# Designs tried in a protein design run: designed miniproteins, single chains, continued (3). Part 16

Each design is a single chain, and the fold is of that chain. pLDDT is the mean over its residues in the fold that is shown.

## One batch from the design tools (miniprotein)

Design m8527
Fold by ESMFold2-Fast:
Structure m8527 (fold): chain A 90 residues (1-90)
Amino acid sequence: GAAARKAKLEAIKAQLDALLASDLSVKELRDKLMSLAMEFLKVAPKEYIPKIIGLILRVIGLEIDGSASKEKLREIAKELLALLDEILAS
């Protein structure tokens, strides 16, 4: 139910906060960010799905063109966190 979904959203938020506080390699940051984005996609309200997919595609695009950096990945992580904060505030 709603309580179980809220608990999962809060767990994803805590992991994104920890990820942003960490000093991981580009590969580790990308892998963890993708894992968290996919988990978020499974539990997000339908209205947020296109925004989350857009951020996932942005991570994939950075990998395909070889332009992935800690700064760009942290920017995407902050955008995912902002969506989580918006959902949890509602």
Scores: mean pLDDT 86

Design m8528
Fold by ESMFold2-Fast:
Structure m8528 (fold): chain A 68 residues (1-68)
Amino acid sequence: DAVREKITEKLIELGLSEKKAREIADEAMSQEPYQAGNVVYRKLKEEGLSDEKALEAALFVQDLMLSS
């Protein structure tokens, strides 16, 4: 799935391991687009990412899912 792979790659670029990135991408894709962004933000904060990086990823995921 192209959307799942794009989310996974973005999370890896932000410093997550491939395993964690795939887990978060799968969870995000199980949600509606607006909720997917919120899930990504929370999970990245739990993994120790900054607010700026977590928000960047959340907005990326929300936009991608709304446009796909």
Scores: mean pLDDT 82

Design m8529
Fold by ESMFold2-Fast:
Structure m8529 (fold): chain A 68 residues (1-68)
Amino acid sequence: SLEDKSVFELLGELARAIANGDVEKALEIARTLYKRGEVDAAVRAYRAILQAFPDSKEARELLEELEK
């Protein structure tokens, strides 16, 4: 499962999901990082998602919350 993977492995899977246009998978990975308390990695993930999928409301709202 995603929760058993390292931050490095999750960021690698995020890059693959973004390359494949899989916004749902990319968001699942970012949520997993956030839930694990990996705040810096989650911010990085949501920024990457928003850059690739600019209409992602979740990525925008979470970045506004996490960068305060």
Scores: mean pLDDT 84

Design m8530
Fold by ESMFold2-Fast:
Structure m8530 (fold): chain A 74 residues (1-74)
Amino acid sequence: SAADDAARQAFLDAVYAESKEAVRKAFPDASEEDIETAARRGALAALQALRQGASLEEARERGIKAALETAKKL
């Protein structure tokens, strides 16, 4: 439903925002472009986890982890 789509998008937006802050804290010298790139990867990983039947908590954790792993390689 439209409400379910909106709730999913709000969750992914939250994972994106948390991923940006996690990357910014872990890698204070990272460029804004690298932070954005890592956070987008985090949101994508969270979406993929949800599609695989993961809980919201598990999807959030996988998203943040993916963002941090991406930032480490940039």
Scores: mean pLDDT 87

Design m8531
Fold by ESMFold2-Fast:
Structure m8531 (fold): chain A 100 residues (1-100)
Amino acid sequence: SKVEEVEKRIERFAEEMTKAISDPSLSDDEIIARATKLMVELQIEAKALGVSDEAIETILNMLVDMLKTAIDARKSGSEDVEKVVSRLTKLIIETARELI
């Protein structure tokens, strides 16, 4: 189903970002560049599957918010990056299921 394909892309984004944010050798700009590439790939695939532009925009905005929250958590030491990403990924997947 189109929702399952979008969910796989969200999960891939979460996995790649957890690894990138946890890597001390990567700059914020390099992490953002990797995130942007994955978001563009998700947008292209979701459009090809016939997902609405509104749903795609909502999901992409949530992925950006997750990225910002996870980077901030790493910098402040306030919460584990994997826990932040896991919690927000579940919310994004639930939202994708409702919109798609």
Scores: mean pLDDT 86

Design m8532
Fold by ESMFold2-Fast:
Structure m8532 (fold): chain A 98 residues (1-98)
Amino acid sequence: DLLEKIAELLGIKDKEKIEKLKEIEEKYGLSYAIVAAVLISELGLSVETLEDLLKGNTEKVEEEIKERLEKLEHETLTPEALLLLFNSMLEDIREKQK
């Protein structure tokens, strides 16, 4: 599974988070599952936030992303790049739910 290999490359060891990524892939497609995997790797997104994303509770997800971005040590991606990826994902999810 390509998504499992991507999770391994990003250092995601939490099996529950990997299962949530598979659910995101099934519901929204591989591209958004990859974006979510990057957000898990860079921001440490919780299983609860991934569940909110799957339910379409975009406001809850946006709130947690903002809080984590404020605390982010700039190692791999800038907060601006992560915010751009996240906003693109949320916008498309909102369209797909209507």
Scores: mean pLDDT 73

Design m8533
Fold by ESMFold2-Fast:
Structure m8533 (fold): chain A 87 residues (1-87)
Amino acid sequence: MEERIRKLIAETNEQLAKNGYDEELAAKAGLEYGKLLAEKLKEEGRLELLERLVELAEEEAKRASGVLKEALAKAAEYARKLLEELK
């Protein structure tokens, strides 16, 4: 899990560096990362970490603005739905 997540972060950073900074691209990458992380936490049965991911994403969404806020809110909603499927 951890190595796969680190590789995804590295690939995303490389793509952003190669194409220049783009707020929309960064937000989309963050959303995809959040969804992947939520699915992997569910798959591994790490429910406590999945619940914490929802909480953190919701807190960060309250502090963010624009496309980043929207992406964080969508990531939190997706993770919450995965939690509900397990209950």
Scores: mean pLDDT 71

Design m8534
Fold by ESMFold2-Fast:
Structure m8534 (fold): chain A 61 residues (1-61)
Amino acid sequence: MSLREQIRDRLEALDPSGFVTPAQALLVLEQMGFSREEATALVEKVERDGRVDIDALVEAV
């Protein structure tokens, strides 16, 4: 399973609507081996209105 597929699966398990909180996105990225700084930068790029689109986050990785 690719890194992108593993991130997608974990995020979709948290919220099947296709959106997660920034805190949930950070937790998954850090679990997958991203540094806190790298995870924060990725989340900030894709966050809109206090939510993270799973598709946008996976594409940003």
Scores: mean pLDDT 83

Design m8535
Fold by ESMFold2-Fast:
Structure m8535 (fold): chain A 64 residues (1-64)
Amino acid sequence: MVSREEMLAIAEAELPKFRELRPQVEEELAKQSLSASQQKYVDILLTSKSPEELVEKLLAALEE
């Protein structure tokens, strides 16, 4: 089980690096055939503006 605190810590560490690498990450993801669920997670990751927003959106998506 991944706790909200663990997810937040990961998001805080990774999100700034991810923002710098976002064009490369988008290019790599475009090479993969994604399901609708996977596309939803990718959109959350790419559009989230803060670590807190990312964690809240991911938790909401996992609840479904």
Scores: mean pLDDT 70

Design m8536
Fold by ESMFold2-Fast:
Parts: structure tokens; sequence; C-alpha cells
Structure m8536 (fold): chain A 71 residues (1-71)
């Protein structure tokens, strides 16, 4: 959707077509849902938490989210 594409462009700051763990952490913080995934409460996602998020959304667990995985 246009909304998902706009969000992807917002978080893909370097324009490389990839959302990193740090960028996803920022997104979840802005949406107020980081606490659902941030089990240790440090304000960031671990690699394991990030890959679990990818798996939950049916994405490949590559450690990064591509534009194709997001849209």
Amino acid sequence: SARLEANFRRFDRDGDGVITRAELTEFLTEEGVLSVFDRDGDGTLSDAEFRAFQALLGMRRTGVITREDWL
C-alpha cells in the first residue's frame, strides 16, 4: 500500500532499499509498540527479536528487511 511504501522510504534513510534493526526500532518506538517486541526493555531490538519479528510477518529471517519483504 502507499502507506507502507511511504513508511519504508521514511526509514530507508540511506536509500539502499533495506530497513535495518536500528531503523525498525525507531519505527516501533514512533508507533508505540516497541515494548511488545523489546523484551529486555533497553529501548532497542536484539538480533533475535528482529528475526522473530521478520518470522512473525512471514518474511525471510535475513537480519534486514528489504523493500520487497516490507511491501
Scores: mean pLDDT 69

Design m8537
Fold by ESMFold2-Fast:
Structure m8537 (fold): chain A 56 residues (1-56)
Amino acid sequence: TDKQAQDLANQAIEKASQAGNSDLAKQIWDAMRQKDIQKLQQLLQQAQQLSTQPPV
């Protein structure tokens, strides 16, 4: 659903922003536009992993 895609995208973007990964943020926006829930879940997991890394 639209709400689920938007919620996942918002969470993933927050994590990607925390990690400073602009490429990941772009992928999240693309997946949200396509409403690809599975892709958004994958990107959220990736963003969470990256957000736990110490800033360089």
Scores: mean pLDDT 75

Design m8538
Fold by ESMFold2-Fast:
Structure m8538 (fold): chain A 67 residues (1-67)
Amino acid sequence: MRARELLERARAEPDPERRLELTGEAGAERMKEVLERFRNNPEEFQKEYGLSQESVDNIKATIEAAE
């Protein structure tokens, strides 16, 4: 998983500016992975993260509004 690899690199990075950059990149990549998983199987995603149906509906509405 690319987000995890970037986060592990950030933790090992002694340069605070580079660490912050890698952490930001990890966050962006993690968001892409989370959205892709949600699109592929929203029911499984809901169970994995313990989301209510209302939360799932809000995420769907947000994704549709962003496109």
Scores: mean pLDDT 70

Design m8539
Fold by ESMFold2-Fast:
Structure m8539 (fold): chain A 55 residues (1-55)
Amino acid sequence: SRDALIAAAFERLRARHPDNRFADLAAFEQAVDTFLATAQLPESRLPDVLALVTA
């Protein structure tokens, strides 16, 4: 599901970047949603965006 994908990506981000700027999962999801909207990317690009931001 979308929620599981975002949650898994956030845990990966926490492991690789423990000092990341996101206070919680909700803040991370909001930032991802804002990025998709601002970059005019369709929802189908979500896995690619999550892979990029958690690299």
Scores: mean pLDDT 82

Design m8540
Fold by ESMFold2-Fast:
Structure m8540 (fold): chain A 97 residues (1-97)
Amino acid sequence: VVPFAIGLMKAREELEKNPTEAIQIKIEAYEILDEAYDGLFEAEVQGNEKAVELFKKAIEYSKKAIELADSNPQEARTYLEKAKKYLEEGKKLLEES
C-alpha cells in the first residue's frame, strides 16, 4: 500500500512538532556529541591517548543513539547512557592528568 510511506513521513514530522522520547534522545545525544568533540580536541592537544579513546567512543555511541531514536527508542537510550558514561570518564581523565 503506497500510503504507508507517506504515513511514516507525517509521523516523523509530528515527532518534530511535539517533543517525544525520540526527540528528547536526539537532543541529549547531540549535546553529548558537542561536548565529546570539544573533549576530543583537548585530549588530542594534551596527547592523552586514553581520553581520546573515551571521547571517540562517546561520539560513536551518540551517533548510534541518533540513528536508532525513531525506530528503536529503547535501544537508542541504551547507547545514549553508554555515550554519557564514556563522556564523563573522558572528562575525569582530563582533570586527573
Scores: mean pLDDT 78

Design m8541
Fold by ESMFold2-Fast:
Structure m8541 (fold): chain A 69 residues (1-69)
Amino acid sequence: DNKALGAKSGEAGAKAGAAGDTAGAAVGMHQNYLLSGSEKGKEGAEAGAARAGGEVSAKMGQDGALDSK
């Protein structure tokens, strides 16, 4: 289920980011990117990030608020 896998990816990324674990956050983002090719994968990733209390992470993902250049 791409939605469930996306949820785990988003949750892991949000938790890693909160802990300052750049490598863990990068892995979560990569897996989320692979699943975002499906609507259910993207939905799961957003739900996972929100479930982890990653409201900031979810908003950053939505807004693309990563350091751009």
Scores: mean pLDDT 52

Design m8542
Fold by ESMFold2-Fast:
Structure m8542 (fold): chain A 69 residues (1-69)
Amino acid sequence: MIDEVVAFLASQGLAGAAAEVRRALEAGGPFSPIALARTLGFPEERGRALRDALLREFPEAPVVDGVPA
């Protein structure tokens, strides 16, 4: 699952955040597609669409809308 989630996000334009996502998932922590998309200069609507697409492919992926604490 981790490698598949990372590859999916990279295919959606989040390749620059792939290492960060992998580290978060390996640590059992959540990540935010919205926050990552924002960091890479994408609009918030794009981040929400990416989250929805990710959860369709990987319903058990630990995703949040805000920055993880």
Scores: mean pLDDT 75

Design m8543
Fold by ESMFold2-Fast:
Structure m8543 (fold): chain A 87 residues (1-87)
Amino acid sequence: SEIEKELEELLKEVEKLIEELEKAPPEDFFSIVKELDKKFQEMGEKFREFMKVASEEEKKKFEERINELLKRAQEVVAKGLERVKAA
């Protein structure tokens, strides 16, 4: 479905942003964090739409992937904050 394709694209965009944040200089940190927050908001909204049409197994798979991505983002943000404080 179009919704599933949009979710897949959003997941890839979030992964790229996390990788960028990991390697970002301190001056770029907050701009990337803002983009990441925006993408997670978009992903959450799209997932709500997806839940209305998706099977139980599809919902579970995307929910697990989103939760793993959120966990990774939180870890990378925490580490990046240490770098910003050191700058």
Scores: mean pLDDT 85

Design m8544
Fold by ESMFold2-Fast:
Structure m8544 (fold): chain A 79 residues (1-79)
Amino acid sequence: SKEKLIEATRKALEELGLSPEDIERVINLVEETAKTKSIDEVLSDLRAEVMEILTRRLTPEEAYRKADEFVELVEKYLK
């Protein structure tokens, strides 16, 4: 469900230490994309958004690793 995806996404972002502002940015993306896209497409879009946020303060390599950790956490919380 969309509600379960939103909760899983919020938990994953909180564990990764994103700011409340950045968490809400990603949650807004879930609400918009989940209306028309498959779960795999939504997760791909969310990963790209998290990657963009993280590259503000991390190297591309570190941001890539953290974005992958984010997707793994969301999938874990969806089970």
Scores: mean pLDDT 85

Design m8545
Fold by ESMFold2-Fast:
Structure m8545 (fold): chain A 71 residues (1-71)
Amino acid sequence: SEKISRLIGLVIRMMGAILDGDLEEAARLAREAAEYAGADEETVERAGRLARKGTPEDLLEVVKLIFESLE
């Protein structure tokens, strides 16, 4: 639950950055969350690229990649 709580916190901060129009900060937070979840380098980079786009569909894919990395 501690790891899940940390990941939820990072995802909330990522969404906040997107709402503020700070897409570079959103990409940084997406990469940090993916790394913390244990994703490989390719998945970390992909999460950052998707978050930078800031669309709802891309955000859902970022969240999916982050939590699937916990499996």
Scores: mean pLDDT 84

Design m8546
Fold by ESMFold2-Fast:
Structure m8546 (fold): chain A 98 residues (1-98)
Amino acid sequence: MKVLTEEQREKARRAFIEGVEKILTTEAGLDPETARRLAQALVDSIEEAEKLKQEILDKYRNLPPEKVEKLQSILDGLIEDAKRNREAEKKVAERLKQ
């Protein structure tokens, strides 16, 4: 929703970051710092999120293959959802111009 106060925007951003960080730490097994960086990038820049995905996969490449595959699946899903949300936001913005 575009009609948010600065405080409401910051609260929404923080809640999203906390939610994604929890998924990344509990389900993907990422450390809290790495999880927070990726969650922030998913909000701010898809390009940075894709870059961080590659850095994370390289950092954790020595995990058992099954765990690396699960991590990659979670990261790919989050980035794909972020891309889908950005496209939906673009369509809403174009409709609001009319």
Scores: mean pLDDT 74

Design m8547
Fold by ESMFold2-Fast:
Structure m8547 (fold): chain A 104 residues (1-104)
Amino acid sequence: VREETLRLIDEAIALLRELTARLAASADPADRELARDLALVVAGYETLREALEAGELSPVQVLEVAAETLEGLVRGLRARGYEEDAERVEKILERVRELLERAR
């Protein structure tokens, strides 16, 4: 479970970094603001990854935080009309939820 959680959080970080870079390059000020918010989520996930690797947090604790954060992000992206990006995040969220149920 720990190794699977590390791989999944790494995939989430990679997706969010890609989305952040793309939105930061946008001519739309609202996209650049969303990029700043996403950069904070990425930093938070990097901290969770380090804590999980160090044994300071359990896989369950990391997956619970990831599930709540990704749920909020999916709603935020859909509210802004970024349905394709929301779907990509939701696929990771589904995998987080499945792994969380197996880890309990």
Scores: mean pLDDT 85

Design m8548
Fold by ESMFold2-Fast:
Structure m8548 (fold): chain A 82 residues (1-82)
Amino acid sequence: SAVRQTLNSLLDPAQAQQMMDIIDRIRNSDSVDQLNAAVAQAGRLGVQMRRQGVSDSDMAQIGAIVASARAAAMARLRAAAA
């Protein structure tokens, strides 16, 4: 909910929902390949959002959220592999 609240403060509702869906894909990745695909999708959406006028500072905040979700998912996948 805190992530959703932050995204809703920075993005329009459609952009916030698209980014939240990708963050959920990152969180729910069952493999490193799925995780990398979801992170790449976040990167492509980020390029689209910048073209739609999202500021560099807002994109930096969103990028930090994506990076945090990726780090948590990677830690979970590594723990599952051990």
Scores: mean pLDDT 86

Design m8549
Fold by ESMFold2-Fast:
Structure m8549 (fold): chain A 70 residues (1-70)
Amino acid sequence: GVEEAAERLAERMFDLVRRYLLSQGIEMDDEELLEALKRGARAAVTLEVRKGKSLEEAVAAVEAQIRRDV
């Protein structure tokens, strides 16, 4: 479901986001960052699904947003 898909997305994006934050001088505990990413991914994927996207389309849209912003 949405929760499992969002958690997998967060885990997949973790290294990319961590490297970006470190490059900006932002240091965060890895466990805290992963939990923040899981919460953010769940909220974002849920929002995209509520807009009428399929789960697959919602995950792809959120992944594209993350990649554009880092």
Scores: mean pLDDT 88

Design m8550
Fold by ESMFold2-Fast:
Structure m8550 (fold): chain A 55 residues (1-55)
Amino acid sequence: SQERQLAMQFTVEAIRLVGEEQQAILNGDMKAAEAYRERLKQLLKDYQAQLERLR
């Protein structure tokens, strides 16, 4: 289904961003970690908006 495809796309990108955030934290780059966290927040908002368009 289209919902399943969106969920898979969201999951893959979210895992990538979480990995990047964790790597930034380990490197002591708190600015980069904050930027990845904001990108995750935006990704969630975009995902929710895409789901609403399917309803």
Scores: mean pLDDT 86

Design m8551
Fold by ESMFold2-Fast:
Structure m8551 (fold): chain A 99 residues (1-99)
Amino acid sequence: SHMEEMKKFQQEALELARKLAEEPLREIEREREELAEKYGISRSVIRSSDLAELLKLLREKGFSEEELEEFRRELLELAVRELEVAVRSYVEAKELLKK
């Protein structure tokens, strides 16, 4: 009973959090696509490759170590913002459901 109510509450909170996160995550995805275009990589490659694979690809394309460090910073900032959106949306969803 109590455990089932907690699981239901968490499922409803996660579903609401996903809806609250949708627009902010679309904005971050647009910025990721712009980053891909800036460095001459496809949208599928930037989404599916890890950082080491992306840096290797960009080195092979002739980017400098300074440009690679800027790319690392920009990609890390997007990843941090995605985590912040996920956390904030979940906290907000839980508070909205407590009414």
Scores: mean pLDDT 85

Design m8552
Fold by ESMFold2-Fast:
Structure m8552 (fold): chain A 93 residues (1-93)
Amino acid sequence: MRKEEEAKKLKEEADEHLKKAGDHLQEAANYANKGDMEKAKEHAEEAKEHLKKAREYAKKLEELGDTGTAEELLGIVDDLEEKLKEVMEKAEK
């Protein structure tokens, strides 16, 4: 019971950070496409910080034994990190 409530809260925190990372990733892509590399990098750094927080919450879920939810969240983090890398590589070329 207590562990299930704690796991739910950690998942909600991870989901919030993933949403913010996605929003900043979209802004980074938008500014990169406009040639505004300064703003693109600013939003990319914000996305990285939110992805880092989401990864931390996913690891806490794994420590609580909710390995399935943790693996799902870590998969989403990895996918968004790869998309962010692609956006920034295209912007510099």
Scores: mean pLDDT 84

Design m8553
Fold by ESMFold2-Fast:
Structure m8553 (fold): chain A 81 residues (1-81)
Amino acid sequence: MEKLEQLKAEAERLVAEAEKLGIPETVRDAYRALSLADIALELKRALERGEAQPNAKEMIDKLVKEAETELQRARERLAAA
């Protein structure tokens, strides 16, 4: 899913930017988003292999929303710096 890969790429970029600027809180928030996106990608891959739990799609949707929230928090901190 392109959206999950995009979220992961954006989170990695924000981690790099925040580290370059020395903002640990932004690094933490961006890394949190990255972790959530990775979990969602693993669940999506399991779903594609037919190994997923019945609620896997709902779990993926929740993880994506949480990742977007953490990514937005990281962007706000970076913009305020």
Scores: mean pLDDT 77

Design m8554
Fold by ESMFold2-Fast:
Structure m8554 (fold): chain A 80 residues (1-80)
Amino acid sequence: SAALQEKIEQVKKIAKELGASEEETKELIEMVEKGEPMSTIFRKLVELRREELRKQGLSDEEVEEALEAHIALAEARAAA
């Protein structure tokens, strides 16, 4: 359906902006195809990015500050 394809494109755009891997992006698309709500998919994407930032040695506070800024930017770009 057109609505499903729009959701897939939205997830691809946000995943790309947040630096998700090809494998992670594929998993997120499969969640869309299974009918998972966008809020659940977005939460999964945020957790994947949080894990990556922690692996880079950022503190929990620095991770949350970076995620807030990155999510806001990604959402703004996806809406444009």
Scores: mean pLDDT 78

Design m8555
Fold by ESMFold2-Fast:
Structure m8555 (fold): chain A 89 residues (1-89)
Amino acid sequence: TAVPQAPVDLTVKKLSDSTLQVTFTDPTTGQTYSVTLDATKDSSATIKGSDGATYVVKLTKLDDTTWQVTVTAIFDGKQVGSTSTTYTL
């Protein structure tokens, strides 16, 4: 049984003026996850992975054209990894 690792292939796509889609891959399973977040403010979502990991997706609005996205993998109550990217219009 493999221990979950930090997410990879973190990408951000603007769907509308108020909505961003965040996509990432679990490198242990190869499974890809996507979540839609509110782009007008700081926002977050939690995804339960198929490998027993929980992924916390956090969007931070830095300015009118810039967002920071962080995905944190949690397994058995422990943070096992995190990846971040910056999305700019």
Scores: mean pLDDT 81

Design m8556
Fold by ESMFold2-Fast:
Structure m8556 (fold): chain A 66 residues (1-66)
Amino acid sequence: SLAEAEARAAKLLAEAEALYNDNIFNLLGATSKEELEYYYRLAFVVPAELRAEAEALLAAARAAAA
């Protein structure tokens, strides 16, 4: 249902925000290439993937409801 998709999307967006908040200060303090790549992925790449998944879920649910 649309309501289930909205709930799942909200959870994905919350997970994305939590990952950014948990990892941004580690990224800013990173001193090695490996640490920079690791924390950059957790702060930006994974959150972007979660946001894209949330948008896709909402788009699919709205299309199915039309």
Scores: mean pLDDT 87

Design m8557
Fold by ESMFold2-Fast:
Structure m8557 (fold): chain A 79 residues (1-79)
Amino acid sequence: MVPPHVGISQVSLQSSEYARNGDYDMASSLSSVSSKSAEKFGMSQSSQYSQLSSDYARNGNGDLSSQYSLQSSQLSLQS
């Protein structure tokens, strides 16, 4: 029902929100899911940015995690 690009974008936006709220475990998990889903649909750049978001969330860097999740969301919508 939701196009894959929109669904992946929504997951990336949720990851960004959790990162801004300091929930780095949820931010990392959601951006990992977004990265894998983007890879399945051939959105390589969106996948890479979601993976970077996940890595920064695991390191406690919510600002960079949020930034990369927002970029991943924008890239998935442009596909």
Scores: mean pLDDT 82

Design m8558
Fold by ESMFold2-Fast:
Structure m8558 (fold): chain A 94 residues (1-94)
Amino acid sequence: SELERRREELLRRMEEFREELRKRPMFQAVLRVSEETMEAILESAKSIADENREEYLKRTEEENEEMLRVDREERERVEKIKEEERRRKELEEK
């Protein structure tokens, strides 16, 4: 959800940049030479952004799973240590 928001923000900024370029004389000159070329560049950029988004989402998901795994293992270790300490204490009270 946060990564989707960042992707939407990136796409929104790209669209804003496109609109800003349209107002600039340089973009008007490019538009005369190759409107199709500009569309192709923008479509290519969107495609690359989509591929990068999928890869980034996959990496983040893997990192989150790894963090949960490490936290679980650490909790299990702490629990085992506490259990061993309890058994030792019970033996000392005899």
Scores: mean pLDDT 71

Design m8559
Fold by ESMFold2-Fast:
Structure m8559 (fold): chain A 68 residues (1-68)
Amino acid sequence: MSDAQVAALLEGFGARLDYEESQPDPDREELRLLAERLRQFLASNPDLPEDLKRRMEELIKRFEELAE
């Protein structure tokens, strides 16, 4: 997967996070699945640039926090 494709993926997840944070009753099950998907992607792509890894880790944290 190219760095540009990963950046686009992160932008998409960021937009989804913004949407879910705007909801009074976010879908916690969906949020947990999104966080798990990102965790699996990160684990499968150890050679990602550090900046992209940090952005992905921050998104995972935010999805998990919102899913509580």
Scores: mean pLDDT 81

Design m8560
Fold by ESMFold2-Fast:
Structure m8560 (fold): chain A 104 residues (1-104)
Amino acid sequence: YDKALELLERLKEEARRLLEAARAGDLKRVIAESLRIIGIIEELKAIAEKLNDKELLELIDKLEEAAQALIRAAFAGDLEAAEAALEELEKLLDELKELIEKKK
């Protein structure tokens, strides 16, 4: 679970950087941060699958949906949608952290 907690912290940082890149209109940074976010979610899914944890997988699926919403808004330059998606992503990250801490 320590690896999963580290990945959640990284995802939060990369998501915030994605919003900053979108605000700056820096498409190169938007692409780079989006790829990092996708990679982190793939690692989280692999951990949950290895653990056979259906509850964790379900929350990671919701996290993926929120991350995809953030990425789409960032590419569109829709800062209001991107801010809303980041807020939802951060709520799901907090929920995932609480779930993992209970399993320690």
Scores: mean pLDDT 84

Design m8561
Fold by ESMFold2-Fast:
Structure m8561 (fold): chain A 97 residues (1-97)
Amino acid sequence: SELKELKHKAVILGVAALIELTGLLIEEKDPEKIEAIREAQRLLIEALRYLEQEKYKEAIELAREALELLERAAPESPAVELIRELVEVLEELERLS
């Protein structure tokens, strides 16, 4: 099923982004950036919870908010590209649902 494959891809992208954010938190010393990265982690975990419930619109909104925070706090992080791809996959899931 295309939906099953896209859902699996979304989970992999979200988990990969969370791993990258954890790496950023180990190295980051700026308190404002640490706060933004931690908030992006919370938003991504919540987005993945909505994905599990097949609530794609809510998942998209939270993933986009996480992306906006990271584009300001850590724009060169691989997490930015992973979350952009996650949003695209979530939008495809919403369209096919």
Scores: mean pLDDT 91

